# Designs tried in a protein design run: designed miniproteins, single chains, continued (4). Part 8

Each design is a single chain, and the fold is of that chain. pLDDT is the mean over its residues in the fold that is shown.

## One batch from the design tools (miniprotein)

Design m12242
Fold by ESMFold2-Fast:
Structure m12242 (fold): chain A 87 residues (1-87)
Amino acid sequence: PARAVVWAVRDEKELVEEILKALEPYADEIDAVVILDSGSTDGSVELAEEGLKRLGIPHAVLEGDAEDPAALAEARARARELAAAAR
């Protein structure tokens, strides 16, 4: 089955670096990542995008609050579409 990840980001630049490092061993097993950004202003989203590009993982950025069920549903739908397209 396709492996897609939804990654909620909000002004957590140091955590973004840690998550990217944790994803590196699994880069070949991850088909897509959707970044759900709830208004980051510290460069977290840009750092996450650059890291995913280096790892070769297809990605997209959606604006939304991780506490909003509708935003999470949209992010999950987008992640499934990207993962299917990558296969």
Scores: mean pLDDT 79

Design m12243
Fold by ESMFold2-Fast:
Structure m12243 (fold): chain A 90 residues (1-90)
Amino acid sequence: SAALERAKAAATRIETATSAEELVAALNELRDLALRHPDDEEVQTVVLLGLRLARGKVAQFPEMRPPLAALAAESPSAAIRAEARRLLGL
């Protein structure tokens, strides 16, 4: 699906991104996809993968915290909320 392809592209951008701007854009895209496709298990799984790929970058880029806080508060997936909370040190 187009949503799944967008989610995979955003997760790849998180893996390869070297700037705060790119990381924030990719996290906001994953957040949009998680909220707009709550019943799409494949999309939710790729969003979770994208967050796992972000683990080493949060300490370097504090600008990632607001989109992660939104994911932690609003995501329909309990696994996504839990991973976002872990990335925030909660």
Scores: mean pLDDT 89

Design m12244
Fold by ESMFold2-Fast:
Structure m12244 (fold): chain A 57 residues (1-57)
Amino acid sequence: PSAEEILEAIRAALEAAGIRPLRLEVSEDGTVTILAATSEDLHRGLVIAAEVLRALR
């Protein structure tokens, strides 16, 4: 999948989980960057992003 497809899939999954990241970015090499207002949201966001990346392979 493209970086844009990964970004949209992660964004949708975070929204479904009730997480609103301060920043979400996906580089061309598939590197994901997430910033969140709380450590709890950051941890949950990273877990969800990893699950989405796994599902897209």
Scores: mean pLDDT 81

Design m12245
Fold by ESMFold2-Fast:
Structure m12245 (fold): chain A 87 residues (1-87)
Amino acid sequence: MEKAREEEKKGKELEKKGDYREAAEHYIKAAEELLALPNPTDEQLLRAAELYEKAGELYKKAGDLKKALEAYIKAGILYLEVAVRRV
């Protein structure tokens, strides 16, 4: 949790500076920290999905369409996983 928040903060700082590619990389690291937990909660999985989606947006702004697509696919998979986990 703490490490994920630290990486997200770095991503926001880089995004503000216009360093979109580097910002996206830190958002992905934040998501990976959440997914590295032994049993992530639905809320943690949703947060990871949001971080991957944000990274996808930033990779598109940086012109890295392949990494943008990969991030969007990962976000979609995590959203679906949470949807089917209910009960």
Scores: mean pLDDT 85

Design m12246
Fold by ESMFold2-Fast:
Structure m12246 (fold): chain A 80 residues (1-80)
Amino acid sequence: MDCTITTLTGKKVSVTVPEKMTASELAKKIAEATKDETDLTEEQILIGFKLEGIDPDEEVDATKACQAVNKILSILKSLM
């Protein structure tokens, strides 16, 4: 499944992920895919997942996790 992330710079990055994976694994893939466009670390993405009620060690639906990341990035952008 393709997850489209809108970075803090407004760039759209597509990350291919399985339909089901842990939030920790997804956070790592997103941090790696966006490292050139954003200063967000894997740890910061995981904190964001926790704030949205997503357990980092539990299997998550990639669509829901992708939506949560985009929501967190949108909130961070609005605070800058």
Scores: mean pLDDT 72

Design m12247
Fold by ESMFold2-Fast:
Structure m12247 (fold): chain A 81 residues (1-81)
Amino acid sequence: MMSEEETLREMLETLREKFPEWNLPPVESLSFEELESYVLAGLGGVALLVEVKTGEEVEVNPKSWEEEKKLFLELVEKLFS
């Protein structure tokens, strides 16, 4: 299974691929704390797009990296489904 850091790196790369207009920094240029911050900010952006698409309110306040990963996958699926 992927580690927390590997999971965050994968999430940021997915955000960079799906949203090149957000001009997110390269994964390799970031510390772990910066990765967490950028992924959380990107997740907030995806949540806003899902709210616009569905009309449903989305809360972005993950309590763990596992919850953050689950929320990220759910929101990306809803946005691109």
Scores: mean pLDDT 77

Design m12248
Fold by ESMFold2-Fast:
Structure m12248 (fold): chain A 64 residues (1-64)
Amino acid sequence: SAEEYAKQIIATYRALVRESGSPTATQAAIDALKKQLAKLITEHPEAFAIAQKELPTLPASFLV
């Protein structure tokens, strides 16, 4: 459902934020999370709208 995909978008975004701030993070891990987040948003735009209502700090702009 769109709500299940919204939870996946939020979880992937939180993982991306944690990796980006981690001293042990690799660029490959960050890039993989960005790619996964972009895929989820592109394939499930209704889920992205739900995710943004739950987490207003979730921007699309960092996915470039």
Scores: mean pLDDT 78

Design m12249
Fold by ESMFold2-Fast:
Structure m12249 (fold): chain A 90 residues (1-90)
Amino acid sequence: LSPEEREKYKKKADEYLEKAREAIGNNDVKTGIEYLEKAGIYYVKAGDFEKAKQIAEGLKNTATVFESAGDKENAELAKKYAERIEKEIE
C-alpha cells in the first residue's frame, strides 16, 4: 500500500470514529457501534493496528456494559464487530 492510500484510509477511519461518537451521543447506540467497526477496519487498512486494537477493546467493554443492562442484541453486535476488527489484524 502506498503512503497516500494509508493516509486516505486513516482519514476515513477518523471520520467514522467521529460519526460513531455523534451517534452514541444521540442515543443511537446500534449505529454508533456499526461506525466503530468501520473505523476499526479502516485503521487496520491504514496500518494503525494500535488504534484498531483500542477500538476492538472498546467494543468488547461496551458489550459487557450492554450485557449488564440486559441488552443482548447490542452486546452480541459489539462482540461480533470487535471480532471482525481483530480478524483483520491477524
Scores: mean pLDDT 86

Design m12250
Fold by ESMFold2-Fast:
Structure m12250 (fold): chain A 86 residues (1-86)
Amino acid sequence: RNEVLEKADKLVAEGREEEAVDLVVDEVARLAAAGRDLAAALLAAEAVEIFLRHGKREAAEELIARLEELGLDRAARVARWVLERA
């Protein structure tokens, strides 16, 4: 249903973790800039779940760190909550 998450899933399955993180960060930032804060936070949370299913905890941590650096505090907080519960 979400084409960005589908592409991120394929990229991380191929070992292209940095590209998957970049793709998700760009889309989360785009949604937040458009005022779609809830959609941005949910996308970040679902991306963390995808990365964890592939055993890529470091990619999930990198995603959260980059969201925090960009000041996307809500998306980073929701993503971290998902990571800590896994």
Scores: mean pLDDT 88

Design m12251
Fold by ESMFold2-Fast:
Structure m12251 (fold): chain A 92 residues (1-92)
Amino acid sequence: ADLQELQKLMVELGKAIYADDRVSALKKIEDLKQKVKEIKSKHPQAQAAADAVLSQLDKLKSAIENNAPQSVLEQLGGELARAAQALVDAVR
């Protein structure tokens, strides 16, 4: 359930970034941070991978708040997606 919810939130965040909907993107980053913290608390073996995802979410949030270009947000979104996949793999 938690991994499926993580995947759904990642898809929703990606759609918000692609649409340049920065307000929705910030809300989805907050939702993702909460979900990643829940996964981290339930899966001690995934702690490092979860911390990497949280770090990438902070970078993306900072870029949005500093009005970074769309191309930068898309690049950071790709880095976040890779970190999220590593978290999924660490939980399995």
Scores: mean pLDDT 88

Design m12252
Fold by ESMFold2-Fast:
Structure m12252 (fold): chain A 65 residues (1-65)
Amino acid sequence: MEKEKVTVTVTVKLNKKAILRIIVLVDGKVVAEKVEELEAGTHTFTFELEVPKGSKVEVIVGVIE
């Protein structure tokens, strides 16, 4: 199966301390998940993936309050 390199960068600006959840989906399958408590400010997360060529990549970002 042909593979493609995909870099997903998520930048989040928080006004206050919060718990952040990031989910990365490839063709509807969860391939990465991160849950972290973060201070106010700008935060950047990078995910490096090898996926089947032509795959759909989706990112879900939620703030838990």
Scores: mean pLDDT 82

Design m12253
Fold by ESMFold2-Fast:
Structure m12253 (fold): chain A 71 residues (1-71)
Amino acid sequence: SSRQQAIMQTTLSILVSGALFGLEHKMPKEELRLILQQLKDVLEEGVKNGVVSESEKEYAERVIEELEREI
């Protein structure tokens, strides 16, 4: 539904923003690891349920790659 899509998009946006903020401000690796796990889980669920666009998926995957390089 459009409501479920909006919630998923908002959740993904918050996690991506948190990841980028953490990377920029040199957040402890333990905290970055928690954000990485949550971002992976939310992205996987969103893709599985067809509520994440290809561009949103590609952007989130790039942020995941950046997090994985810092851990």
Scores: mean pLDDT 84

Design m12254
Fold by ESMFold2-Fast:
Structure m12254 (fold): chain A 81 residues (1-81)
Amino acid sequence: MSKEEGLEAADRAIEELRRLKEEALKRNQPEAALGVGISEGLAAIGRGVGKITGDGELTKRVAERALERAREALEKGKLYE
């Protein structure tokens, strides 16, 4: 995977994470919103590291794992266990 492909995947994940955070807030689930916010930060950090290292696979994997955890937080209505 190229650096650009990894960064694009991270950008898409971050945008989706922002939408999930808004959804959690609309559901009045502050712990889920916090969990999604943490995932958004993790994806952003992974994007920054990927930009420096050029590791597109790592960048995409971090972003996708962050998104998966955010979806779990939203489904459970609480922060990670």
Scores: mean pLDDT 80

Design m12255
Fold by ESMFold2-Fast:
Structure m12255 (fold): chain A 98 residues (1-98)
Amino acid sequence: GMTLKDLGLELEKKTLLTPDNVPVEVTVISLLKEPDEKVKEKLKEVEKEVEEAKEKLKSLPAEERKVLEEGLEAVKNSVAVMAAMDPEEAKVVAEAVK
């Protein structure tokens, strides 16, 4: 069967801060190799959505804005990969997070 490395993916634990400065541990997907065209297309879509979200955050205080923007940047690859996954790839990721 396929492994996470066969997909060029690795799971990474990161600590992100909430706007209230509470640390939250999240599992994110890291890319070990050049993503395929489907993932690249989804990354472009996610990047546009992140920029639109950052525009909406301009009304927030600078400190809160920074925390939320850092969170959005940290999850870009994970969102794009999950959106691009087929059922077989999704099964490999699900088995890896057990």
Scores: mean pLDDT 75

Design m12256
Fold by ESMFold2-Fast:
Structure m12256 (fold): chain A 65 residues (1-65)
Amino acid sequence: SASSAAASAIRIVGLQIEHPGIKLEKKDGKLVITAEGVSDAAIEELKEAAEEYSKHSGKEVEVIK
Protein backbone atom coordinates (compact mmCIF):
# COMPACT_ATOMS: atom_id res chain seq x y z
CA SER A 1 0.00 0.00 0.00
CA ALA A 2 1.04 3.64 -0.40
CA SER A 3 1.13 4.10 3.39
CA SER A 4 3.41 1.07 3.89
CA ALA A 5 5.64 2.20 1.00
CA ALA A 6 5.93 5.68 2.60
CA ALA A 7 6.78 4.15 6.01
CA SER A 8 9.56 1.98 4.55
CA ALA A 9 10.90 4.94 2.51
CA ILE A 10 11.08 7.02 5.71
CA ARG A 11 12.94 4.13 7.41
CA ILE A 12 15.48 3.98 4.55
CA VAL A 13 16.05 7.77 4.74
CA GLY A 14 16.44 7.52 8.53
CA LEU A 15 19.14 4.87 8.08
CA GLN A 16 20.90 7.12 5.52
CA ILE A 17 20.90 10.04 8.01
CA GLU A 18 22.33 7.78 10.76
CA HIS A 19 24.87 6.17 8.38
CA PRO A 20 26.50 8.65 5.93
CA GLY A 21 27.95 5.72 3.93
CA ILE A 22 24.44 4.89 2.65
CA LYS A 23 23.63 6.50 -0.72
CA LEU A 24 20.34 6.37 -2.63
CA GLU A 25 20.14 6.57 -6.44
CA LYS A 26 17.23 6.16 -8.86
CA LYS A 27 18.00 4.46 -12.20
CA ASP A 28 15.38 3.40 -14.78
CA GLY A 29 12.62 3.09 -12.15
CA LYS A 30 14.92 1.05 -9.90
CA LEU A 31 16.15 2.25 -6.50
CA VAL A 32 19.85 1.47 -5.99
CA ILE A 33 21.14 1.70 -2.42
CA THR A 34 24.92 1.64 -1.89
CA ALA A 35 26.25 1.01 1.64
CA GLU A 36 29.99 1.64 2.19
CA GLY A 37 31.70 1.34 5.57
CA VAL A 38 28.39 0.39 7.22
CA SER A 39 28.00 -2.37 9.84
CA ASP A 40 26.43 -5.72 8.90
CA ALA A 41 23.59 -5.01 11.37
CA ALA A 42 22.76 -1.70 9.64
CA ILE A 43 22.95 -3.41 6.21
CA GLU A 44 20.45 -6.06 7.39
CA GLU A 45 18.06 -3.31 8.58
CA LEU A 46 18.54 -1.55 5.24
CA LYS A 47 17.79 -4.74 3.28
CA GLU A 48 14.64 -5.35 5.35
CA ALA A 49 13.40 -1.78 4.76
CA ALA A 50 14.29 -2.02 1.04
CA GLU A 51 12.37 -5.32 0.71
CA GLU A 52 9.28 -3.80 2.38
CA TYR A 53 9.51 -0.74 0.12
CA SER A 54 9.82 -2.95 -3.00
CA LYS A 55 6.89 -5.14 -1.86
CA HIS A 56 4.53 -2.20 -1.24
CA SER A 57 5.68 0.16 -4.05
CA GLY A 58 6.14 -2.43 -6.81
CA LYS A 59 9.55 -0.91 -7.57
CA GLU A 60 12.77 -2.90 -7.87
CA VAL A 61 15.28 -2.18 -5.10
CA GLU A 62 18.92 -3.32 -4.98
CA VAL A 63 21.29 -3.06 -1.98
CA ILE A 64 25.02 -3.01 -2.76
CA LYS A 65 27.73 -3.33 -0.09
Scores: mean pLDDT 79

Design m12257
Fold by ESMFold2-Fast:
Structure m12257 (fold): chain A 87 residues (1-87)
Amino acid sequence: MSEAQQELLELFEELRRRHPDNPYVQGAADLFIRDFDPSMPAVEVLQGAIALLEALAAHAEAQGDEATRADLRRVRDRLLELLEREK
């Protein structure tokens, strides 16, 4: 597993811990962690995770949940930094 893949898993576990009462964040994080394939290229995993976080952030915005949206966007921005390093 790469450093970027390890940090990605840690960030999703952190999101799950910070949003215990949000079923969308819980479900998405649980599925991502469960279905994580360490043999998959880091760039592809990061791109998929960024797309997932964007979808969750859009949902949080639609629900008026600014705190969850801001946290999801913070994690997304960190994944964008990791993605640029892997290019």
Scores: mean pLDDT 85

Design m12258
Fold by ESMFold2-Fast:
Structure m12258 (fold): chain A 69 residues (1-69)
Amino acid sequence: SLEEAIEKLEEALRAVRAGDYERAIELVESVREYLDPKTLEGLIAALRAGNAAAAEAGLRDLIRELKEQ
């Protein structure tokens, strides 16, 4: 569900803040169907690069957008 997708993205944000990028990637990939492919690719690239600032910003903005549905 959309609510479960939002919960997993919030878990991914916590994982990024804890430095657990592998867990964050797993969580983002698990909700891929709720994300546009370009947004997903950009977010996964930031996570794989260990770019905490870009990953946190992308996750926060995405969580906000999904909550507005």
Scores: mean pLDDT 85

Design m12259
Fold by ESMFold2-Fast:
Structure m12259 (fold): chain A 101 residues (1-101)
Amino acid sequence: NPEVEEVSRALRILEQAINGELVPSKEELVEALEVLIRMYKDLEVSPEVIELYEKLLELVKLSSSEEAAELLREVNERLRAGASIQELIEWLEEKIKEIKK
């Protein structure tokens, strides 16, 4: 099933980026995040979680491949440290604003 294979590939790319095992290309990270966001919308995940990943996708598109991979790792580390979804959205919005300046 191509859809199942697409989701599995996206999750593997994101996991490898988070674990630092591989620095995926910026294009691969963008595609993986777009697949994840689509899946979360289909699963009716909370709007705040969807907004978090949409902001992350916007910032990844503005970043280098290495910076994008580091961004995924930092978001994951902050979530594990107990950061709220809202705090992460605000943090990502500030980074987007700084880059677009």
Scores: mean pLDDT 80

Design m12260
Fold by ESMFold2-Fast:
Structure m12260 (fold): chain A 61 residues (1-61)
Amino acid sequence: MKELTKDEAVRYLVEKYGLSREEAERLANEFFVRLIKEKGKTTATEQEIDRWVRERRAAAA
């Protein structure tokens, strides 16, 4: 499975979730700041991004 850079994750969020580019960039930036801080990783899988989006939306609902 391919790991996505921040820029690739922005595209993924726009395409899969229908977010604006600005919203996708904000979400990806927040996610990758946490990923680097907590795990020292600069790339993530689609599943990791999907889990984070799901957890964030669950916390807001």
Scores: mean pLDDT 78

Design m12261
Fold by ESMFold2-Fast:
Structure m12261 (fold): chain A 118 residues (1-118)
Amino acid sequence: MKKKVDDLIDTLINSEDLEEIAKALNELISLPEKDRIYAMELLSKLSPEEVKTLMVKLSKLPVSEQVKFAQFIFSTGEAGKKFLENVVKAGPEAVAAMTRILMAAYFNKEIDLSKLML
């Protein structure tokens, strides 16, 4: 299913339609773990500019989709960690967008952020 994952990631990066982005994200999180890890590895290869643009778009999604993106990151282990490191490298606007997404997930209790805190 590599081609389907590539198409979904392309939609997340290149679509300006928030409904298409939300639909692609819902399809990504429904994939088997190996395909979700592959998808996150593709996202971890994005340039700083692409990461910033993606994070800003995702922060405009409804809270339910923001929570799903946070779950997607944390479900992928080392690939998700690599992506978070790339968000930091993408600059303060990307970090602010990611913080909004993580706060949405925390307040909705959909992920246990205590396991990720020092």
Scores: mean pLDDT 80

Design m12262
Fold by ESMFold2-Fast:
Structure m12262 (fold): chain A 90 residues (1-90)
Amino acid sequence: MNLLPSALLGAALQDEEAWKKVEEAMLKQGTPREALEEIRKLVEKDPFDRVGFGRVVDKYRAPVDSQEVIDAVIENVPREVLEEARKKAA
């Protein structure tokens, strides 16, 4: 699975306002609220449950890699936090 979407979502989750913007973008694209709650719990886990995250994304067909979600993260998360998330995903 592509690790970049989960890393970006993890970065957004560190900021309450950034997460709200990501949630709005995903809801607007048809993601059910129950899927957002499951994704949030999986992204909050340490260590990150990559397999569980992939199953939830596939189950709900969540658009975690859509341009709208990526834009919401980039616009609302500090660039330094995004850079660290990208390094973690690489």
Scores: mean pLDDT 71

Design m12263
Fold by ESMFold2-Fast:
Structure m12263 (fold): chain A 94 residues (1-94)
Amino acid sequence: MYEIEIKIEGEMPEEEKEFLEEFAKRLKEAVEKNGLLSDAEAQAIVEELKAKFPNLSEEVVTFAALVAHEIGRHGELDGSVVIRGTKITVKVKR
């Protein structure tokens, strides 16, 4: 079973937090169902969630796209980014 964790350390708009939590859930569902997520499938998740959450910052969307790309290529990720003073950590392990 894949372990997927997103940790947010600092202040962030609630819509952006909800986006990241939904994104983590969608990635977990996709990798558990298919074993490995393709880059195309990962990008489709980002596009669907952008339609659901139209008021996201470019930085948050870019971060999600990069996370999706890394998971789709390698099946695992342990990384962090700082967006407007808020640290976001993503861990994906098989």
Scores: mean pLDDT 76

Design m12264
Fold by ESMFold2-Fast:
Structure m12264 (fold): chain A 83 residues (1-83)
Amino acid sequence: EELIKLGNEANKLNEEAKDKQLKDQAHEEVRKAYLELGFPGVKTPSDKEILAAIESGEVPEHRINRAKERFNKAIELAKQAKE
């Protein structure tokens, strides 16, 4: 649930971002976070897909932690881009 909330917040803040360079960097961090969870980044995965991947046990804990770190970086970049 926390990963879904972080991903949703990162995407919303990135959509509101005005600085294109920081917005592009935030988008790239979101893409890499989803890649850590096993999604190829072509489309934003649904909440159900994210939950299924985590609950399957196929995503190791260290990759879940990397995804969280990348979402946090995306949120920070998007906040800077909004200012």
Scores: mean pLDDT 76

Design m12265
Fold by ESMFold2-Fast:
Structure m12265 (fold): chain A 100 residues (1-100)
Amino acid sequence: SEIEELIRKAVEAANAGDIKTAMDYIKQVVDLIAKKYKLSEAERRSLLTYFGLMLHAMMEAKSKEELEKNLKTIKDVMIKEFPHLEKEVELIYEIFVEKA
């Protein structure tokens, strides 16, 4: 999956401290999801904000347990707001947890 590859690259860039590159990959993922699901610009911005919060959770987490808890909280909010994106959000969550 192109989305899976881009998220893996985003997490790898974030782990290397390259936040700008990580956000560029996140933006590409949001653009792909928006095209696939015909999202509005407002929905695109919300999605970008949530994935940015996931990236921030990775940078701030002091343990794998704290990271998983924080990422799950963001995931649950995203699925509630965008139930039609549940499969994409679950996939992205799993990659963030795996690469932590």
Scores: mean pLDDT 85

Design m12266
Fold by ESMFold2-Fast:
Structure m12266 (fold): chain A 78 residues (1-78)
Amino acid sequence: KLEELLEQLSPVAREVLEAILELQRELAESGGVVTPELEERARELERKIETELTEEEIELIYKALEVRFEEEFGKKIP
């Protein structure tokens, strides 16, 4: 459940998750084209992940991304 994962995330981890989802949505709309702005935002997220998040929080973010990915893609094709 995404809700259970969100309960375990810190405010910073939740912010990172939301930013990743926003970047993924923008990439999907562009057909997978990585713009310089997306690249810079991705690098800023990487720094937050490395400095602000624990290893466990990083794993939770990855699981939350998998759940969100399945919600958007799994409804179409597994």
Scores: mean pLDDT 71

Design m12267
Fold by ESMFold2-Fast:
Structure m12267 (fold): chain A 90 residues (1-90)
Amino acid sequence: DDEEAVRAVVERLLSMDTPLAREIARLIEELYRLLKEGAPKEEIFEVAERLADLLTEYAKRTGSDQLSDEELDKKRQEILEEFRKYLEEK
């Protein structure tokens, strides 16, 4: 399930052919690699924060008129908090 979701997201990002989308794809791949290798939780979380920052920037740039900048920042915080809890449960 998670592996298929990661693959689908990376494939879509790479198909967009923009520098920002390529950087996001790279960070997703790096995060997944670190998770597979059992890297330290702090290192995994640092990459997740960088990824969340770029995803928020991407959403703001691609005209997410459906969400305000404040709502995007809130979702960034919610996603990072859920991910932190996920890492703590491992």
Scores: mean pLDDT 73

Design m12268
Fold by ESMFold2-Fast:
Structure m12268 (fold): chain A 80 residues (1-80)
Amino acid sequence: PSERELEVEVRIALAEIALGITKVDYKHGKITKEQYEKAVKLLNEAIELYEKALRSTDPEVFDELLKKADELIREAFSLS
């Protein structure tokens, strides 16, 4: 894989770890059900966009998908 592809794969792995942390925080009552549901939705949408970026052959589309996914990750972390 290219260096940029590997970088996106690392972002996907980190988002999956964040999903696990969010689930643990909810089980321990550290976040509300609403915060949990919103964070899970945002993290899953970000993962989908990262995977779309990996399938894109257009550098402009790749960069826009990566930027949007990164925005969703930041929004998810603002809820916890």
Scores: mean pLDDT 85

Design m12269
Fold by ESMFold2-Fast:
Structure m12269 (fold): chain A 60 residues (1-60)
Amino acid sequence: LEEVVNFIVEKNRAATPETIEEVVEEVYKFAAPVLGEKSARKLAEELRQAIEAGKEVRYA
């Protein structure tokens, strides 16, 4: 769990607007077997929203 959280945080800090969607998808797929599908989905979506609020990227 902690390793997954650190992975998400590091990706979030280094991610660019262009790679946000890829990072969010990887986080969900990577975290789902560890955190559970619902928790992983929530984290991936929160990560996307937080980055979008900071980067002002286009939301689908």
Scores: mean pLDDT 63

Design m12270
Fold by ESMFold2-Fast:
Order: C-alpha cells, then structure tokens, then sequence
Structure m12270 (fold): chain A 70 residues (1-70)
C-alpha cells in the first residue's frame, strides 16, 4: 500500500500532494520526530483547508515519522 493510499484512508482529499510534501518534510526533520509530527499535521490541515480530527492528525504524524525512520 502506498503512502498516498494510506493518507486517503485517513479521509484526506489532498493525499497525493500531501504524500510528496511529507517525503520532503521527513528528510528535513529526520532528527526531530516531535517537530516533524507538528509540521506534518500543520501541512495536512493547510492542504485540506480545514482542521483535522485528532485521529486523522495522529495518523498523519505517525506516517511522517515512519518516513523519517527510512
């Protein structure tokens, strides 16, 4: 399953754009997982143009941290 598919499963309409930008973000913040999580959630909310439910925020943060671990 692709990152885009996993993001779509979280209810994100801008999943493709978010997936590409999350890869860059994970490279930038690979040494700071807490800041990566915060920036990933902010980016997702900006792209969607709406606040995200806590469950969706947690999912985005988790996926971003998985990317940084690789």
Amino acid sequence: TTLEERLRALGLERAAELAERLRELAKQYSDNPQLLAQEAVRLAEELEGRPLPERTQAGVAHLAQELAAE
Scores: mean pLDDT 84

Design m12271
Fold by ESMFold2-Fast:
Structure m12271 (fold): chain A 110 residues (1-110)
Amino acid sequence: RPGMSPEDAAKLRKVLDALIEEVKKQKEPMTVKEFEELIRRIIEELLPELSEQEQNELFATLLYLILSVVEKYYPDKLEKFLDPNSKLSPEELLEILEEVKKVLDRIEAS
């Protein structure tokens, strides 16, 4: 994979940590569409200084990283993540997001 800048990795880590905390507060399953909307909202709240284009690029990068983790570690769930109406449990999301965190930690260490 092409290397990610340490600054971009740090921004992604900040968003990911906030996303994990928000998912921990969820009691009910959410749709993939609602999960994507949650990521977008967190980026806007934590990084309001970024332009709309920079926020879009950060969203796309984080979503790609999540889907890459799903494909590699949870391939049976990939179809579910490609359907915007599929429901994701908070427990399922937390397992996936913790794996994304490990990937991001390795990128920052490189």
Scores: mean pLDDT 82

Design m12272
Fold by ESMFold2-Fast:
Structure m12272 (fold): chain A 68 residues (1-68)
Amino acid sequence: SAEDRRRAVYLEAQKQLLEREAAIMKTLSEEERKKLLEGIEKYIAVVEEEYGAEVGAELRAHADALIA
């Protein structure tokens, strides 16, 4: 459906954003990395509320893989 395609496109765009954030983390101090991680956590919670638990879970898994 159009709704399913919209969610898929949105999820892909958010994954790309997280990849850019993860690349920036290599240049940050310990304190700055902690603040960025807190921001990512809050952001994923908003996405989960708006687009549902499945989209939020997939974004969380992608973020964890990039940050680990």
Scores: mean pLDDT 78

Design m12273
Fold by ESMFold2-Fast:
Structure m12273 (fold): chain A 85 residues (1-85)
Amino acid sequence: SLGEEAEEAMLKAKEAAEAGDGKGAAEALRKLAELLEEAAKTLSGEEKEAALKMAKAAREAAKIAEAGDPKKALELLLKAIAELG
């Protein structure tokens, strides 16, 4: 599971996407990426690789949300998480 702060960032991203708030979704997704990048510093092997891949997906999702499609951004992130899980 993601840590409590990462889960909170994910929840905020989902809420913003549901509201059509691309900026809010992008901010939450960037926060999620930062938290995952920090977590990766304390991890090794497969867990570190998964955290870094999720962080990259969150960064790419944030760009899509900022461009005006927060629902597509969330779908891409959730697909990436499912593929790692």
Scores: mean pLDDT 84

Design m12274
Fold by ESMFold2-Fast:
Structure m12274 (fold): chain A 64 residues (1-64)
Amino acid sequence: TKLTAIEEDGQLYIVRQDGDTVTSTLATTPEQIAQAQQLLAQQAQKDKELLPVRVKLGAEVLAA
């Protein structure tokens, strides 16, 4: 099971994937919003390791 979060037009969604089944739930309660924000923070950290770091290395670290 994979849990992911997405933000569209200021709305937070929690996406749950079990094999081929994907369920999206709108975060409406404070608990759901907190969970979605936590998942987004984890996803942003993973993106930082790959795509943003690659861009930064090419533009900043290698040029420095």
Scores: mean pLDDT 66

Design m12275
Fold by ESMFold2-Fast:
Structure m12275 (fold): chain A 88 residues (1-88)
Amino acid sequence: AAEKGKEYVEKAKKALEQGNVEEAIRLAGKAVEYAGKAVEQGDYKGALEVAQEAKEVAKKAYEKKPSPLAKGVIDAALLVEDWAKRLQ
């Protein structure tokens, strides 16, 4: 789960660099989904790393083009970070 999350983070970073803000937000959201799955599997460290990186991509996307979807991904990443920290 964390490995797939990292793949989605890298794809999100690439999309953002190419100016595709919407795709970057979508891919960052997918990374957060895999971070949540990593928490369920007991990989709290991997989940935390993926959630933090996805949050940074979503924040940069929000700065370029503010949207409810980008804020939703930021908020979801924060929930996964808190969840992973609580269970460690």
Scores: mean pLDDT 84

Design m12276
Fold by ESMFold2-Fast:
Structure m12276 (fold): chain A 92 residues (1-92)
Amino acid sequence: MERELEERERRALEEMDRAGLSEEVKELVLRMLRLEAELERTEDPEKRLELLEEILRLQAEILELTGTGSKPEEREKAIEENVERFRKELEE
């Protein structure tokens, strides 16, 4: 049981290392994985909501630290501009 969580942590660390993530980001991801494992074992709806709220906070912090699309609106804007450029190339 603790071994399963440890295996998840190891796999996550290997993937994060391959992606070149910082030590701070790795620690936040590990916290998130632990909370997710606790959520799977939790039957109480109130505790599940609390765990989900904490997971969402960690996800937001990870996105800010990685600098990749912390704001969904900004990501959508970049995609829209790329699509517009592609359309212009087809017209030329």
Scores: mean pLDDT 66

